# Designed miniproteins, single chains, part 79

Each design is a single chain, and the fold is of that chain. pLDDT is the mean over its residues in the fold that is shown.

## One batch from the design tools (miniprotein)

Design m2738
Fold by ESMFold2-Fast:
Structure m2738 (fold): chain A 93 residues (1-93)
Amino acid sequence: REALIERYRAEIAGTMKAMLQALAALDPEKKKEMEELIKKLAEAALKKAEEEGNEEAKKLAEEALKDKDLEKAIEKVSEALGELNAEELASWA
């Protein structure tokens, strides 16, 4: 079970990171819009982590909100989403 959850975390985080990086690269002039999107995603992940008591996802979401580097914020929010969704997907198995 833990191996399955770990795999889903990695796959979800990797997919989200790739998608968000692709969106950020699509129009460099929209960097501020992308920063706002990442902030909203991190805030949503933080709220869900607090509601579910997921301390690891909470920490990752807080780090994403504090990071001023867009690439690092994308990595942290993607990891937080991986943590939150891996448990849910594993419960369906």
Scores: mean pLDDT 75

Design m2739
Fold by ESMFold2-Fast:
Structure m2739 (fold): chain A 85 residues (1-85)
Amino acid sequence: SFLERVAALEEELKAWAAASSAEEAEELREKTAIAQYFILKRYEEEGRITEQERKVLKEAEKVVEEAKKEGKEELVEEIKERLEK
């Protein structure tokens, strides 16, 4: 289910955080924002997004656009695919 995929991704992000140096912590923050974008986008599609979550979605969208400009499009697609499996 979608919730099981979200839980699996959260556990993976926690494992990355536990192993993180300063560089890994910045990578984790970016990955977390990208994951939040896809999670909240799903809530929007299901018509259950709150106004506050919509604001977080807009901020997360900026992180996704910045990552794509930095050539990290494959990272964005990887996170999206993990949530859709």
Scores: mean pLDDT 74

Design m2740
Fold by ESMFold2-Fast:
Structure m2740 (fold): chain A 61 residues (1-61)
Amino acid sequence: MEEEVKKRVDELLAIAPRLTPEELQRVADYLEQKAKEFEKSGNTELAKYLRDGAERLRAAA
């Protein structure tokens, strides 16, 4: 499960150049929201990975 989540983030980062700025912001917001959920469940490593992904997507927007 954790490896699948990380792969999904990597896939989103790989297609980021094909996304519009609006799409990049929406995906970044989604990843940040998921990060908060994982943090509440004690998965701080996944939460950090998701937040790092969100920041990279925002930088691409």
Scores: mean pLDDT 79

Design m2741
Fold by ESMFold2-Fast:
Structure m2741 (fold): chain A 94 residues (1-94)
Amino acid sequence: EDKVREHLEKAIEFVEKAIKLAEQLGHQEIVDLFRKAVELLREALHSTPEERKRLLQEAIDLLNKAIDLARKVSPEVARYAGEAATHAAEALLL
């Protein structure tokens, strides 16, 4: 499914950007949440459709928690995480 793969790859790309920036800013709690989310997104790339939905729901929950924390410290980190959550949600709907 090319569209699902494309959205997952974009979600991973944006989470990696969020991790890099959050690391530079010293926000370890946010970094840890993003690392867990990236692991779930990478697992979703190689999972069955049924397992992928579960992994994406968990990843989106972690991303939303990280976004809430990031909004207090870096609008740019929150923006990258928001883009990642959007792509993960689009993959979930396919």
Scores: mean pLDDT 87

Design m2742
Fold by ESMFold2-Fast:
Structure m2742 (fold): chain A 78 residues (1-78)
Amino acid sequence: LDQEVTDGVFQIALGVQSVAERNASRINPEVAKLAREGKRLQEQLRRAVQEGDDARAAELRARLREVDKQSDELLKKL
């Protein structure tokens, strides 16, 4: 439910651009590397689940949790 819908591109763009600029400017290569690894593992997990490879899916899920934890820790440091 929309509460006070401000589709003011000017105001929204200003806020989003400011936050995005700061985040992009401070994105560490380590964070980017973990994000890429997480994406690859997620892709493989989706495929394993679709193919019914439960054993592979369980392993990939455990790896994803590890990567997600490390990524979250670095992002909190930002």
Scores: mean pLDDT 62

Design m2743
Fold by ESMFold2-Fast:
Structure m2743 (fold): chain A 61 residues (1-61)
Amino acid sequence: MTDAGRALEAAGRLAEAGRQGRVSREVADEAAKWLGDLMSGRISAAEAARRLEALLREAGL
């Protein structure tokens, strides 16, 4: 799995969990921020993966 692939997978899982109400809006908004930062080139794929995977772990996903 590439860093970008890991970031996108984690972001997708967080977004789906948010739509299902399984994570708080705050967590969903934080995930959207990191994905946005990745898409705009403000952070590296490795940093995005690390941050999004940390949100998954905190959410118990």
Scores: mean pLDDT 83

Design m2744
Fold by ESMFold2-Fast:
Structure m2744 (fold): chain A 93 residues (1-93)
Amino acid sequence: MGRYGGGGAAAENGEVVGSGSTTTSGGPTGFAAAGVSGIGHGLDSHLRTGAAMGSAAADEEGRVLSSGSGGKGGSPEAARRAAEREAAEAARA
């Protein structure tokens, strides 16, 4: 399981593969305290769902529509709102 960037998504994140030379973004400490911040686990979780790859393209369109793709992978504001709402509902429950 090492599929990071099924369509150049890694280049946009700047965390993974930029020609296969930087297969592990960051370098020597890529999967230590720094890696957990969004290199190995963050990217792995995103790409595992497969939605991140499709959402990346939709996100560019979502910018115009604010949340035309579904909001979860749309604009950063939509993603933040969704997370905040879920947290608020869970806490309020």
Scores: mean pLDDT 43

Design m2745
Fold by ESMFold2-Fast:
Structure m2745 (fold): chain A 69 residues (1-69)
Amino acid sequence: MSLTKEQIVEVLRELAKRLPEYRDLLLEAAERVEKAENREEIQKVLRELASTLDDDARSLFSEALEKAS
């Protein structure tokens, strides 16, 4: 993944504004990414998040990450 930790955190915070039903989940994921010490921890957080989101929210999440790249 070519995104920086800061870019991923910003994407998650922006999605929290667009998906208020998932706001707490997305903000918690952003905090976990910000505290992550390595790429593997970041990827784990993002995979867990993606598995929790429904198909529509997951599509928006993927699109936001691609646009930030």
Scores: mean pLDDT 78

Design m2746
Fold by ESMFold2-Fast:
Structure m2746 (fold): chain A 86 residues (1-86)
Amino acid sequence: MKEKTEKLLEEIRKLAAEFAAATDPAKAVELAFELEKKFKELAEVGSEEAKQEALRIVGTAQREWAARATEEQKAEAIELADKKVA
């Protein structure tokens, strides 16, 4: 499953970069849910090392987004995430 693991890591890196750069809260929430989905897929087929790398990538993107986002964007993202779960 080496090829699938590497492909999932590349997809996670791309989604994480898009998430960190997202100025639209709705897009940020959509990307966050896609990242969660890809991480779950990686957890099923990936090694412990691959999972740790994915956690590092996602954690970095979350910090970058939080540093860039306004308080209004953060509040809207929370509301949109709640609506998506409901």
Scores: mean pLDDT 79

Design m2747
Fold by ESMFold2-Fast:
Structure m2747 (fold): chain A 79 residues (1-79)
Amino acid sequence: MEEELERRIAELQAEATRLEGQVEKNKDDPAARIQALRQLAEVYAELANLYLESGDLEKARQWLEKGRAVIEELEALQA
């Protein structure tokens, strides 16, 4: 279980990095940027949940804060 949790965290961190790059790349395409931000918010929430399961409350909070910031940016872009 622990090894599977660690592997999943690593996979999601890699996915987050990829999506962060897509957000930057699509700065001139609001629709594509919004899609990347939506996916990024979901990945950040999943990472926070996995860190909560592992007992790493500090890391869980960091990912929750990142997710909140992404949601706030999405709300601003969709206004």
Scores: mean pLDDT 83

Design m2748
Fold by ESMFold2-Fast:
Structure m2748 (fold): chain A 62 residues (1-62)
Amino acid sequence: MSAEELVERIEAALGRDVFTREQVVLELHKMGVPLSVINGIAARAPPEVTREQLIELLEELM
């Protein structure tokens, strides 16, 4: 699954294009994303994450 596909699934689940870091972490856990990627997002993401920022972070971690 690509970073873009993950973000599309998060957008579909939350109905938004701006997310809290906590919402992103929870959705990644629900989708079975590796804990190393989730921990990377938790450590590096700002408290509110845009679609573009999330794609960039996921590409760096995947």
Scores: mean pLDDT 80

Design m2749
Fold by ESMFold2-Fast:
Order: structure tokens, then C-alpha cells, then sequence
Structure m2749 (fold): chain A 68 residues (1-68)
């Protein structure tokens, strides 16, 4: 059912978002922030491969925003 798939997707995105936000606040440089974000992406990819592109896009967008 799409509802269950949506919930699983939402959970994975929520976890990735928390990791990215934490990386941004903790890392004095982008390299460390990128490492933590990459770990979140890897975890989301393992949980739901269909989410990997969305999580990767979110991570890149967030990091690019910080560099701007």
C-alpha cells in the first residue's frame, strides 16, 4: 500500500534531514559536514533504495546552500 511506503519514505528522509542538519551545525568545514551527510545517505540507501536519489538531492541542496 502506498501509505505504508510513504511512511517508510518519510521516516528515512526525517533521519537523513536530522543528520544533515547536525553535520551543518557541528562541522567547522564542509569536508566533515559532507562525511556525516554521506553516512546518512548510505543508511537511507540500505533502508530503501528508492529513497536514495531523493536523500542525495536533499544532501547536495543543503550543502550547496551552506556554501552560498
Amino acid sequence: MEEERERRRQKALDEAEKLITRAMSLAPDGAEATRVAQEGIDKAREMDPELAPEVEALARQTLAREQA
Scores: mean pLDDT 66

Design m2750
Fold by ESMFold2-Fast:
Structure m2750 (fold): chain A 116 residues (1-116)
Amino acid sequence: MDGEEAQKLVDKLIEALLNGDKETALSTLKEIVLIMYENSSKVDPEEMAEILKEIIINAMKLKGIEITEEIKKELEWFKEAAKELMKLVEEAKKKGLPSEEIEKLLDELVEKRVAA
């Protein structure tokens, strides 16, 4: 993924989080997680989820967005969702599942998280 594609995904994610659009936020996060695992075989879900949260906070600050208590709450929820998606990909890859099946499992998890 080039830097332009990465920036578009981050911008889409920030917009979704600010609008409370959980479906778009989780769908965009799924794309980011899949790209991360395509480019690295060793990812610590907890460490990477924290890094993603920090990237989003810094991007918001650069755009002049105030990190309110509501935004902090959304970012904490996002971090937990990111960790859950990354753990699912890690377990699925450990079981030798093909990319198509991993994507299906991620879609099911996204749908479940949106419904909650």
Scores: mean pLDDT 78

Design m2751
Fold by ESMFold2-Fast:
Structure m2751 (fold): chain A 67 residues (1-67)
Amino acid sequence: SAERYRRAVEESLELGKKNPERLKITREIGEKLREIGDALDEGLALARETGDLQAGLDLAGKKSGGK
């Protein structure tokens, strides 16, 4: 029923309201995982082009925010 769905949404919003830091952390983790994924894709592309796995790994490390 629509009322059960409405209640579930309201409860989820209240939990988010009580822990806005949790939503923030989840977003930041998602952003970092996306950056790492993109870096790995670029490193893999380089490794395929050069046949040098180490070169690909080095690029992925730098692109993922490195040190």
Scores: mean pLDDT 69

Design m2752
Fold by ESMFold2-Fast:
Structure m2752 (fold): chain A 88 residues (1-88)
Amino acid sequence: MIEEALKKILESLLKNVGTNEEEVENNLISLAQILELLGKNEDAKKVLELVENKDYVGALETILEALKELGVSEENLELVEELIEKLK
């Protein structure tokens, strides 16, 4: 289900931050695709634009807000918040 997919992508992102920028970008694109699947098309578009500009913090902040609106689990929201802190 979507929660398990989110957790796997977010944990992959945590592993790749600071070591593999290509995988970080791929994971952020995957998160944008999940947002699009969940009907958050404008948020998905914004995430992709921020990734193109190498604004990974802005992309993650956009993802966090969209996931909060979708009622995603606190576990996955905490993973996004941890990622934002690691990239600051």
Scores: mean pLDDT 85

Design m2753
Fold by ESMFold2-Fast:
Structure m2753 (fold): chain A 100 residues (1-100)
Amino acid sequence: MKLKLVAYYEEGSPASQALKEMEDELRKVAEELGAEFEIVDYSKDEKNKEFFDELRKKARGAGPILAVLDENGNVLDIFAGLPSLEELRKRLEEVKKKLA
């Protein structure tokens, strides 16, 4: 099953700097677990902005938001703010187990 980890941020926010600093490590963890990793500036596209607003309602938090998606764009898990690499790995493994 093809999983996608998408990090949603707004360019110029303080949170965007923290996300950029963790980008390589987040990508590494996602790829080790067979997931594609993508960073999206939700402010540049209306569809991404609307999707981010839906994620924000579910997450009860402010950005950045990380979403675990399936091939059809279904939301399988959501992180409000930047997770630890340990928490990210654990929850991606849990998602993969539920889909196996």
Scores: mean pLDDT 78

Design m2754
Fold by ESMFold2-Fast:
Structure m2754 (fold): chain A 101 residues (1-101)
Amino acid sequence: ERLEEVRELITKYVEEVIKNADDPQKVNEIDLKFREEIRARFDPELANDVFIAVELAVGLRMGRLTREQVEALAKKWGIRPELLEIALEVAENTPPIKVKL
């Protein structure tokens, strides 16, 4: 299944956003490129689920959302359970570090 490809793309996106969290312009560039790549690779329904999943993962990782809020929003927006699982796993495993040394 394409879920492993999706997990890799979500992991890379979340890591890059967290590394550049203090640079809004760089985060916007990362987001635009990511959305372009996802739309080119996947059908619109899966692409939309992936966009929601990365927003939830980043929100959870940055402490803007709790796990309970992430689960509630995923249910409200109807994303696939597998994408919710990937979002939670990626958020948990992404280090809280800006490493540019």
Scores: mean pLDDT 79

Design m2755
Fold by ESMFold2-Fast:
Formats: sequence, C-alpha cells, structure tokens
Structure m2755 (fold): chain A 95 residues (1-95)
Amino acid sequence: DPELVKAILEAISKVADETRELFKEAMEKLRNGAESVDITLPEIVLPTEEAAERVIEIIRHYAETHGIELLEIEVRKRPDGRYVVRARLRIPRPK
C-alpha cells in the first residue's frame, strides 16, 4: 500500500535526526566503558493504527537483527485520532 509506506516514511523522517543523536550519545557511553545503554526513542506519530503496528514491527525487527533489547514498546491513540508509538531500548556493547 503506497499510502501506508508513505505515512511510515514521513513519520520516521520526522524523528530521524533526534534518533541519530540518541544512538550517537549511546555509542559514546559504550566507548567510555558502559556495558549497555538504555535509550527512549522519540515519540513516532502515525495517522492510522495499521501504520503504528507496522512501525512497531520495524522496531522489533531492527532490535532483534542488531542484538538490541526491546525493553518497552507502547502505542496510544490521541484525541485527534493519530497514534503514538513509544519505545525504550537497551543497546549492549558490541562484541
């Protein structure tokens, strides 16, 4: 579905810079001797429940394939009908 893909890409794009900075800070802490770093991703706002479910699946898959622990993932519906995805991750020191 082109509209679903567009909605997901637009939502991810809006949080890309903040997410990149969080990962950069996490990697710096790991280089400075931390065994793991917990990060809370910025809230991702989606127009539909289906888009939110797809983003959750993307986050789960990314965490699994990169050895990152998914500590928490939640979705909530806003009064304006939009959906918000929030995730907390634990990034281990690379092998």
Scores: mean pLDDT 86

Design m2756
Fold by ESMFold2-Fast:
Structure m2756 (fold): chain A 109 residues (1-109)
Amino acid sequence: SLLEEALKKLDLAQEYLEKAREYAKLAEKYLKEGDVDKAQEYIIKAQIYLSQANLYLTEARELARRLKENGNIEEAEEIFKRVDELQKELDEVEERIDALRKQVDAAKK
């Protein structure tokens, strides 16, 4: 069903977002230890997982739009609410990764 597919996409978005967060934390650790190359490796990994999480959120939002068009308004609203909550977390992780990238660039000078 569209609802089951949307929920699956949200679960995948959450999983990939959590992995992006874990890799950002590892990048912070290695940057603090002075291992700039390893920090950059984990920043790249964090970006890959964050991009995938964003793709899953986009897919969940599209499935929610289709639910709404089919008259499943309440179910669509619950999916949109969860998408908005995860989008805020995704935006936070993106800002964190951007800050880490700037710190890596500064350390290379």
Scores: mean pLDDT 90

Design m2757
Fold by ESMFold2-Fast:
Structure m2757 (fold): chain A 63 residues (1-63)
Amino acid sequence: DKEEIEEREKVLKEQPDEVDTLILEAEKNKESDPEKAAEAARKAYELLGKSEEEIKAAEETLK
């Protein structure tokens, strides 16, 4: 939801977290730029220590 994304942006501006910032970027771009959204989600999952298989599964849901 656009309002939820705007509230999350406000929170992250006050308390920046790299993983949350990447997840928010993925959510913002999932319809307008799905490739950019997939890359942001992949980067967030890499930082969380997720395996390549888990990252690939997440990318598949965005395509």
Scores: mean pLDDT 66

Design m2758
Fold by ESMFold2-Fast:
Structure m2758 (fold): chain A 99 residues (1-99)
Amino acid sequence: MSHVKSALSNLDKAAVAYESGNLDTAEEELRKAVKEVEKLSDDELKALPKADQYRLAEVYVSLAYVLAQKGNRKEAYKWAQKGIELGKKLNAGFVIEMA
């Protein structure tokens, strides 16, 4: 089974948990998604469709949002920064267009 498919599946489960107010389940699923993303090489990440690349970066940003909602703002900042750095690495032009 693809690490990409596992990460995106965990991201979708986290979104459902978040919408139902289950922040602990959302965090658990997002941490599972992060572990799957960490198994991918830079070459594998860059070979993915742009939509999938953005969704993998969103895993980190989504974890940051959940941690912020739980009051863990310092850890939330660290995960948000990792998501932004991954997004820049995969598509540097996107940051310039959004500015």
Scores: mean pLDDT 79

Design m2759
Fold by ESMFold2-Fast:
Structure m2759 (fold): chain A 117 residues (1-117)
Amino acid sequence: SWLDYLLRNFSPEQQAAFRAGYAEGLAWAARHSREEVLATLRKQSTALADKILKTYEDKLSPEEQFMLRMIKLDPDPAARALALAEFLAELSKHVEIPLELVREAGFLVGLAERLRE
């Protein structure tokens, strides 16, 4: 699956953090309206992209910075969440990504999954 392919780029601890975030996102979305889930995805996906840009500003290539800015411009917040998770998975190949950030990405993917019906 896409999720299994994505997780192969993370350490076992990062995989656990992502799955925990994903479960939290699914549970949160189950208790909220579709409109609230979309609003949360828009706000938190933008915040996560900005957090990655700020945290890794000295380690990101100009091309990687451009990619993150392009992800922020995607009008589909669910597609944005998936793209951010893929970006972090790729970045994890040469930069140590903290568990908190991986968990946040998982949460957003969990929210996005509940919108796929």
Scores: mean pLDDT 85

Design m2760
Fold by ESMFold2-Fast:
Structure m2760 (fold): chain A 83 residues (1-83)
Amino acid sequence: IEIGKPLPDEVAQWSLLLITPEGIEFRKKRIEKDGVTGYQLVAVKDGVVVGVRTVRSEAELPDAIKEMEERILRGETVDEDLL
């Protein structure tokens, strides 16, 4: 997933978590790589990817969403698709 690109069709099929009042859409997918499981979180605004983050558990999603929202509202992009 590339920041600044239109939302890919496959990502548009991920579970919609919420849409903020500012129009930021958050979607998630469960991922597994090299024996490590987690959730990939994508933030989309005006049809464009503005944030990507990986979290280790579903319990981390609310805090991750809040942090990404705050950064995006400041005009930052979030590229934390890392372990």
Scores: mean pLDDT 77

Design m2761
Fold by ESMFold2-Fast:
Structure m2761 (fold): chain A 83 residues (1-83)
Amino acid sequence: SRLEGLSERQRLLVLELQRLLRTLGVDDSTISKILSQPREDQLRTVRKLLEERVKKGEITQQQADSLLDAIETLLRELERLER
């Protein structure tokens, strides 16, 4: 069924999103809080997190921009599949 296919694809996208956030040093409890938000709010939270990481010198602005683009693409695909 379409719902079964969406569930599998959504799981893979969520796992990739979690992998990217862990690569940024985000702990699992914070990742869980982000993923419990509406999809639109998740992008805003991730943007703020990346801005904070740049401010602390943990990543470069170019790295933050690339990661934000990757995460935005994943979140847009998740929203598309949830319709």
Scores: mean pLDDT 77

Design m2762
Fold by ESMFold2-Fast:
Structure m2762 (fold): chain A 87 residues (1-87)
Amino acid sequence: SKEEKVKELLEKAAKLIEEGEKLIKEGKENPEKHKELLAEGLRLRGEGYLLAAEAFELESGKVTPITEHYRKLGEKLLEEAKKVEEE
């Protein structure tokens, strides 16, 4: 069902965001791996928010303000991850 697919996407999004936040926290506590963990954490959070946007679009059948917000947030986080990696 559509409801089940939305639920699966949101569960995957939540896991990616949680793992990303965990890596960012670990990076703050480990100076030697700060850059690597920060970049990975931002990337995972970005991917998670993009997946959440996809889920909300599937649920509504259209692009909504909440869908656009999460898509932009995800894109911004992926850009930040790339900047950290290129440093």
Scores: mean pLDDT 87

Design m2763
Fold by ESMFold2-Fast:
Structure m2763 (fold): chain A 66 residues (1-66)
Amino acid sequence: SRLRDVEETIRVGLEGKRRVAEAARAGNLEEAERAMEETVEEVGKIPTGDPEDVRREMERAMEEAR
């Protein structure tokens, strides 16, 4: 179960970073922020999730996409 939780955290984080980067490239900062908050909240519901680490990764993805 722990391994599945880790895999889920990675999957959710990667999808979140993709959504944030796409929105940022499109100049839609409101959508990028919404995607980030939704992803952080979803990761926070996973027992092994680190929402703070995922937030930092998505912030970096947003900066790289701009």
Scores: mean pLDDT 79

Design m2764
Fold by ESMFold2-Fast:
Structure m2764 (fold): chain A 57 residues (1-57)
Amino acid sequence: PVPEYQLREEERVLRTYRDDPVFSILSEEQVREAVERARRDGVSLGEVLLERVLALR
C-alpha cells in the first residue's frame, strides 16, 4: 500500500540525507519537518525536500 511504501521511502531518504554531504545543507530539523509534511499531505518526500533546498538558496 502507498502509506507503507511511503514510510519505507522516507526512512531510506532520512538515512541518505544524514550520510550524504550534499544534503547537509538541510538541518536535521528541516528534514524531519519535510517528512511530517510529506506524510500529512501524501506527497513525495523527495519533492518536499527539494523545495526546502531551493528555498534556502
Scores: mean pLDDT 68

Design m2765
Fold by ESMFold2-Fast:
Structure m2765 (fold): chain A 91 residues (1-91)
Amino acid sequence: LSEEERIEILEKIKKKIEERKEELSEEAHNALIGTLDSSIDDKLSLEETARALAITIDQLPEEDKKKAAEVTLKAAKEVDEELAEIFEKEL
């Protein structure tokens, strides 16, 4: 994937997570979106972004972790099935 294609994919994931904000606590939503914004700014790979999201989820309150991981994986699957495999491995 080109850098432009990776950024487009990450922005699509961000949009899908924003569409599911009501399924998340405000803390979890802000943490996931913040991690994606940082990944886009730093031009991270998909694998690096998946790892950053996994670390972010691990730092959330215990009650938020499962839903944050679930929403993130669903967002990835809606954008690209191959991308979901990368995220599933890290999450």
Scores: mean pLDDT 84

Design m2766
Fold by ESMFold2-Fast:
Structure m2766 (fold): chain A 55 residues (1-55)
Amino acid sequence: SIEEIMDLGSQDVLYTSLSLIYRKEGNLELAKKYDDKADKLRQQLENLIEQMKKS
């Protein structure tokens, strides 16, 4: 649904921001963790959008 797409998009921004913050702090392990979480959310979002296009 559109609501799920909006929620996943918000989470993607959050995890991307956290990744950047931790990278700037030199915590590369947490930066990678949140970067990976953001990447997974982007893939879920893309899949959901494609499902909506296919009806």
Scores: mean pLDDT 80

Design m2767
Fold by ESMFold2-Fast:
Structure m2767 (fold): chain A 102 residues (1-102)
Amino acid sequence: VAEAVARGRAELEALRRAQEIVEELKKENPDLSERKADLIRQILAAYALQGASDEELREKAKELLKESLEELEEKAREVADLSPMTQLEEAVENAIRRNEER
């Protein structure tokens, strides 16, 4: 239980780091579509969770920016399979929040 909570916290922090990097990427590339930005964020969050540094995430973000939307969708699906607990915890938190009006 305590270990699952620690993992959830690490996953949330990875998502936050990925979001910050994507926000910077959007400022440098104003033509970046929201859909493409969301896919890049998902991929970067998976790498952050695996221990990638902010510098490595920025390099990866630049590589992903050159990828097609289809290639990004494939990569996002692949990394989602590596972190099924993040999706499950988020779904559970959303269900609790809907019942509690937070």
Scores: mean pLDDT 71

Design m2768
Fold by ESMFold2-Fast:
Structure m2768 (fold): chain A 74 residues (1-74)
Amino acid sequence: TAALQAKIDEALELAKRLEELGLTEEAKQVRELVSEGIRALYIEHDEATAQALVDRAISLAREAIKRAEEEKKK
């Protein structure tokens, strides 16, 4: 639970970074996945599904940020 909550917090910080980069659609997708993960964890009590959704959110966010930053470099 504590480890998964830390991942949720990370995904939300990454969504904020995406919004700052103007990647509004990617930020929305990350927030949606986190929302579903929170529901799975706290409403459905399905930690495995919550973990998979949050891990997907983090992966999507990290790839989008990396892609945007590499495009802006050179």
Scores: mean pLDDT 82

Design m2769
Fold by ESMFold2-Fast:
Structure m2769 (fold): chain A 83 residues (1-83)
Amino acid sequence: SALEDAFKRAAQRVLDLLRGTAEFLKKDPSKQEVAEELEKLAREIQRLLDEGKPAEALKLYGDFLQDSPEVLEAVGEWVKHQG
C-alpha cells in the first residue's frame, strides 16, 4: 500500500541518517559512546526493516529521540556538513 511504502522509505532515510551521523561522530574521541549507541539503533532498525516492520522501526527511532534529544542536534550538524 502507499502508506506501507511511505513508512519503508521513511525508515530507510532514518537508517541512512543514523549511519552517517555515527560515522561523523566517530571522528571525535569524546563521542565514541554516542556513535556506538547510534550504530546499535541502526542495526535494530535494519533488522525490523528486513522483517517487514517499518512502522515498528520508526517507533523505535521516535522513542530513542525522546530519551536522547541531543541526537537531533548531531544529525542536524551532519546534514549541514553534507550541504
Scores: mean pLDDT 81

Design m2770
Fold by ESMFold2-Fast:
Structure m2770 (fold): chain A 67 residues (1-67)
Amino acid sequence: IKDDLVNQAKKAGDNNPQYKSQYDSYADQIKSGTDDQAKQNGGKVAGLSMQGGDGKTTQQIGKVISN
């Protein structure tokens, strides 16, 4: 789950360079945090991706964090 969320955050940053530093920060928090913190930061990445118009990344993150 952490690796999937880190990969989605990094991909989102590459696709939305204006938010790259924020996505990189979330990726680092996902990588270093607990699984619960990783899901919370995944939600933040999804929210930022929605604001950036990247609905595909938002959908993919939703699938990773859904039980």
Scores: mean pLDDT 75

Design m2771
Fold by ESMFold2-Fast:
Structure m2771 (fold): chain A 74 residues (1-74)
Amino acid sequence: IPPDMLALSDEELRALGDDIIAGARETLRELDAPPEVQAELDALAAQLRAATDPLERLRLMQEIIDRVVALIQA
């Protein structure tokens, strides 16, 4: 995780997380991703929204990004 992201406020981290989730969902929809992949993204999104620790939020954001990138590059 980039160290500079730890300097973001809780509000900024939430906004970033929401943007990442929205972008991931749009990408999965455009790729006609299987329902199980969409369900995995929804589970990660729920974990991200429930997370209170900034480091855990950043880890979950990275996990979502990594999964979307893997799908695009497959």
Scores: mean pLDDT 77

Design m2772
Fold by ESMFold2-Fast:
Structure m2772 (fold): chain A 89 residues (1-89)
Amino acid sequence: MVEEILKKLKEAAEILKELYGIKGVDLVVLDGTEEQKKQLEALQKELAAQIAAGTMDRIAVAVDTSENLEHQLEMAKEILEEAKALAKE
């Protein structure tokens, strides 16, 4: 599951970078239950490692490792859209 989420987040980050040209955004991880928090922490560490390795851009993505991956990706995209709007000038 974590591997699948990571792959989808990486794809979403590449797409959002091309579409929105977002610069200087941070990784955002949404809190949940204790079990979800453990999964989110592991995912956050993995994402940070990939960003540092240059295999993934520095983009803000919100992840909740609940049972709805499709909704998680949609939320991450919405947060990035809001960041784009706020950075607009």
Scores: mean pLDDT 50

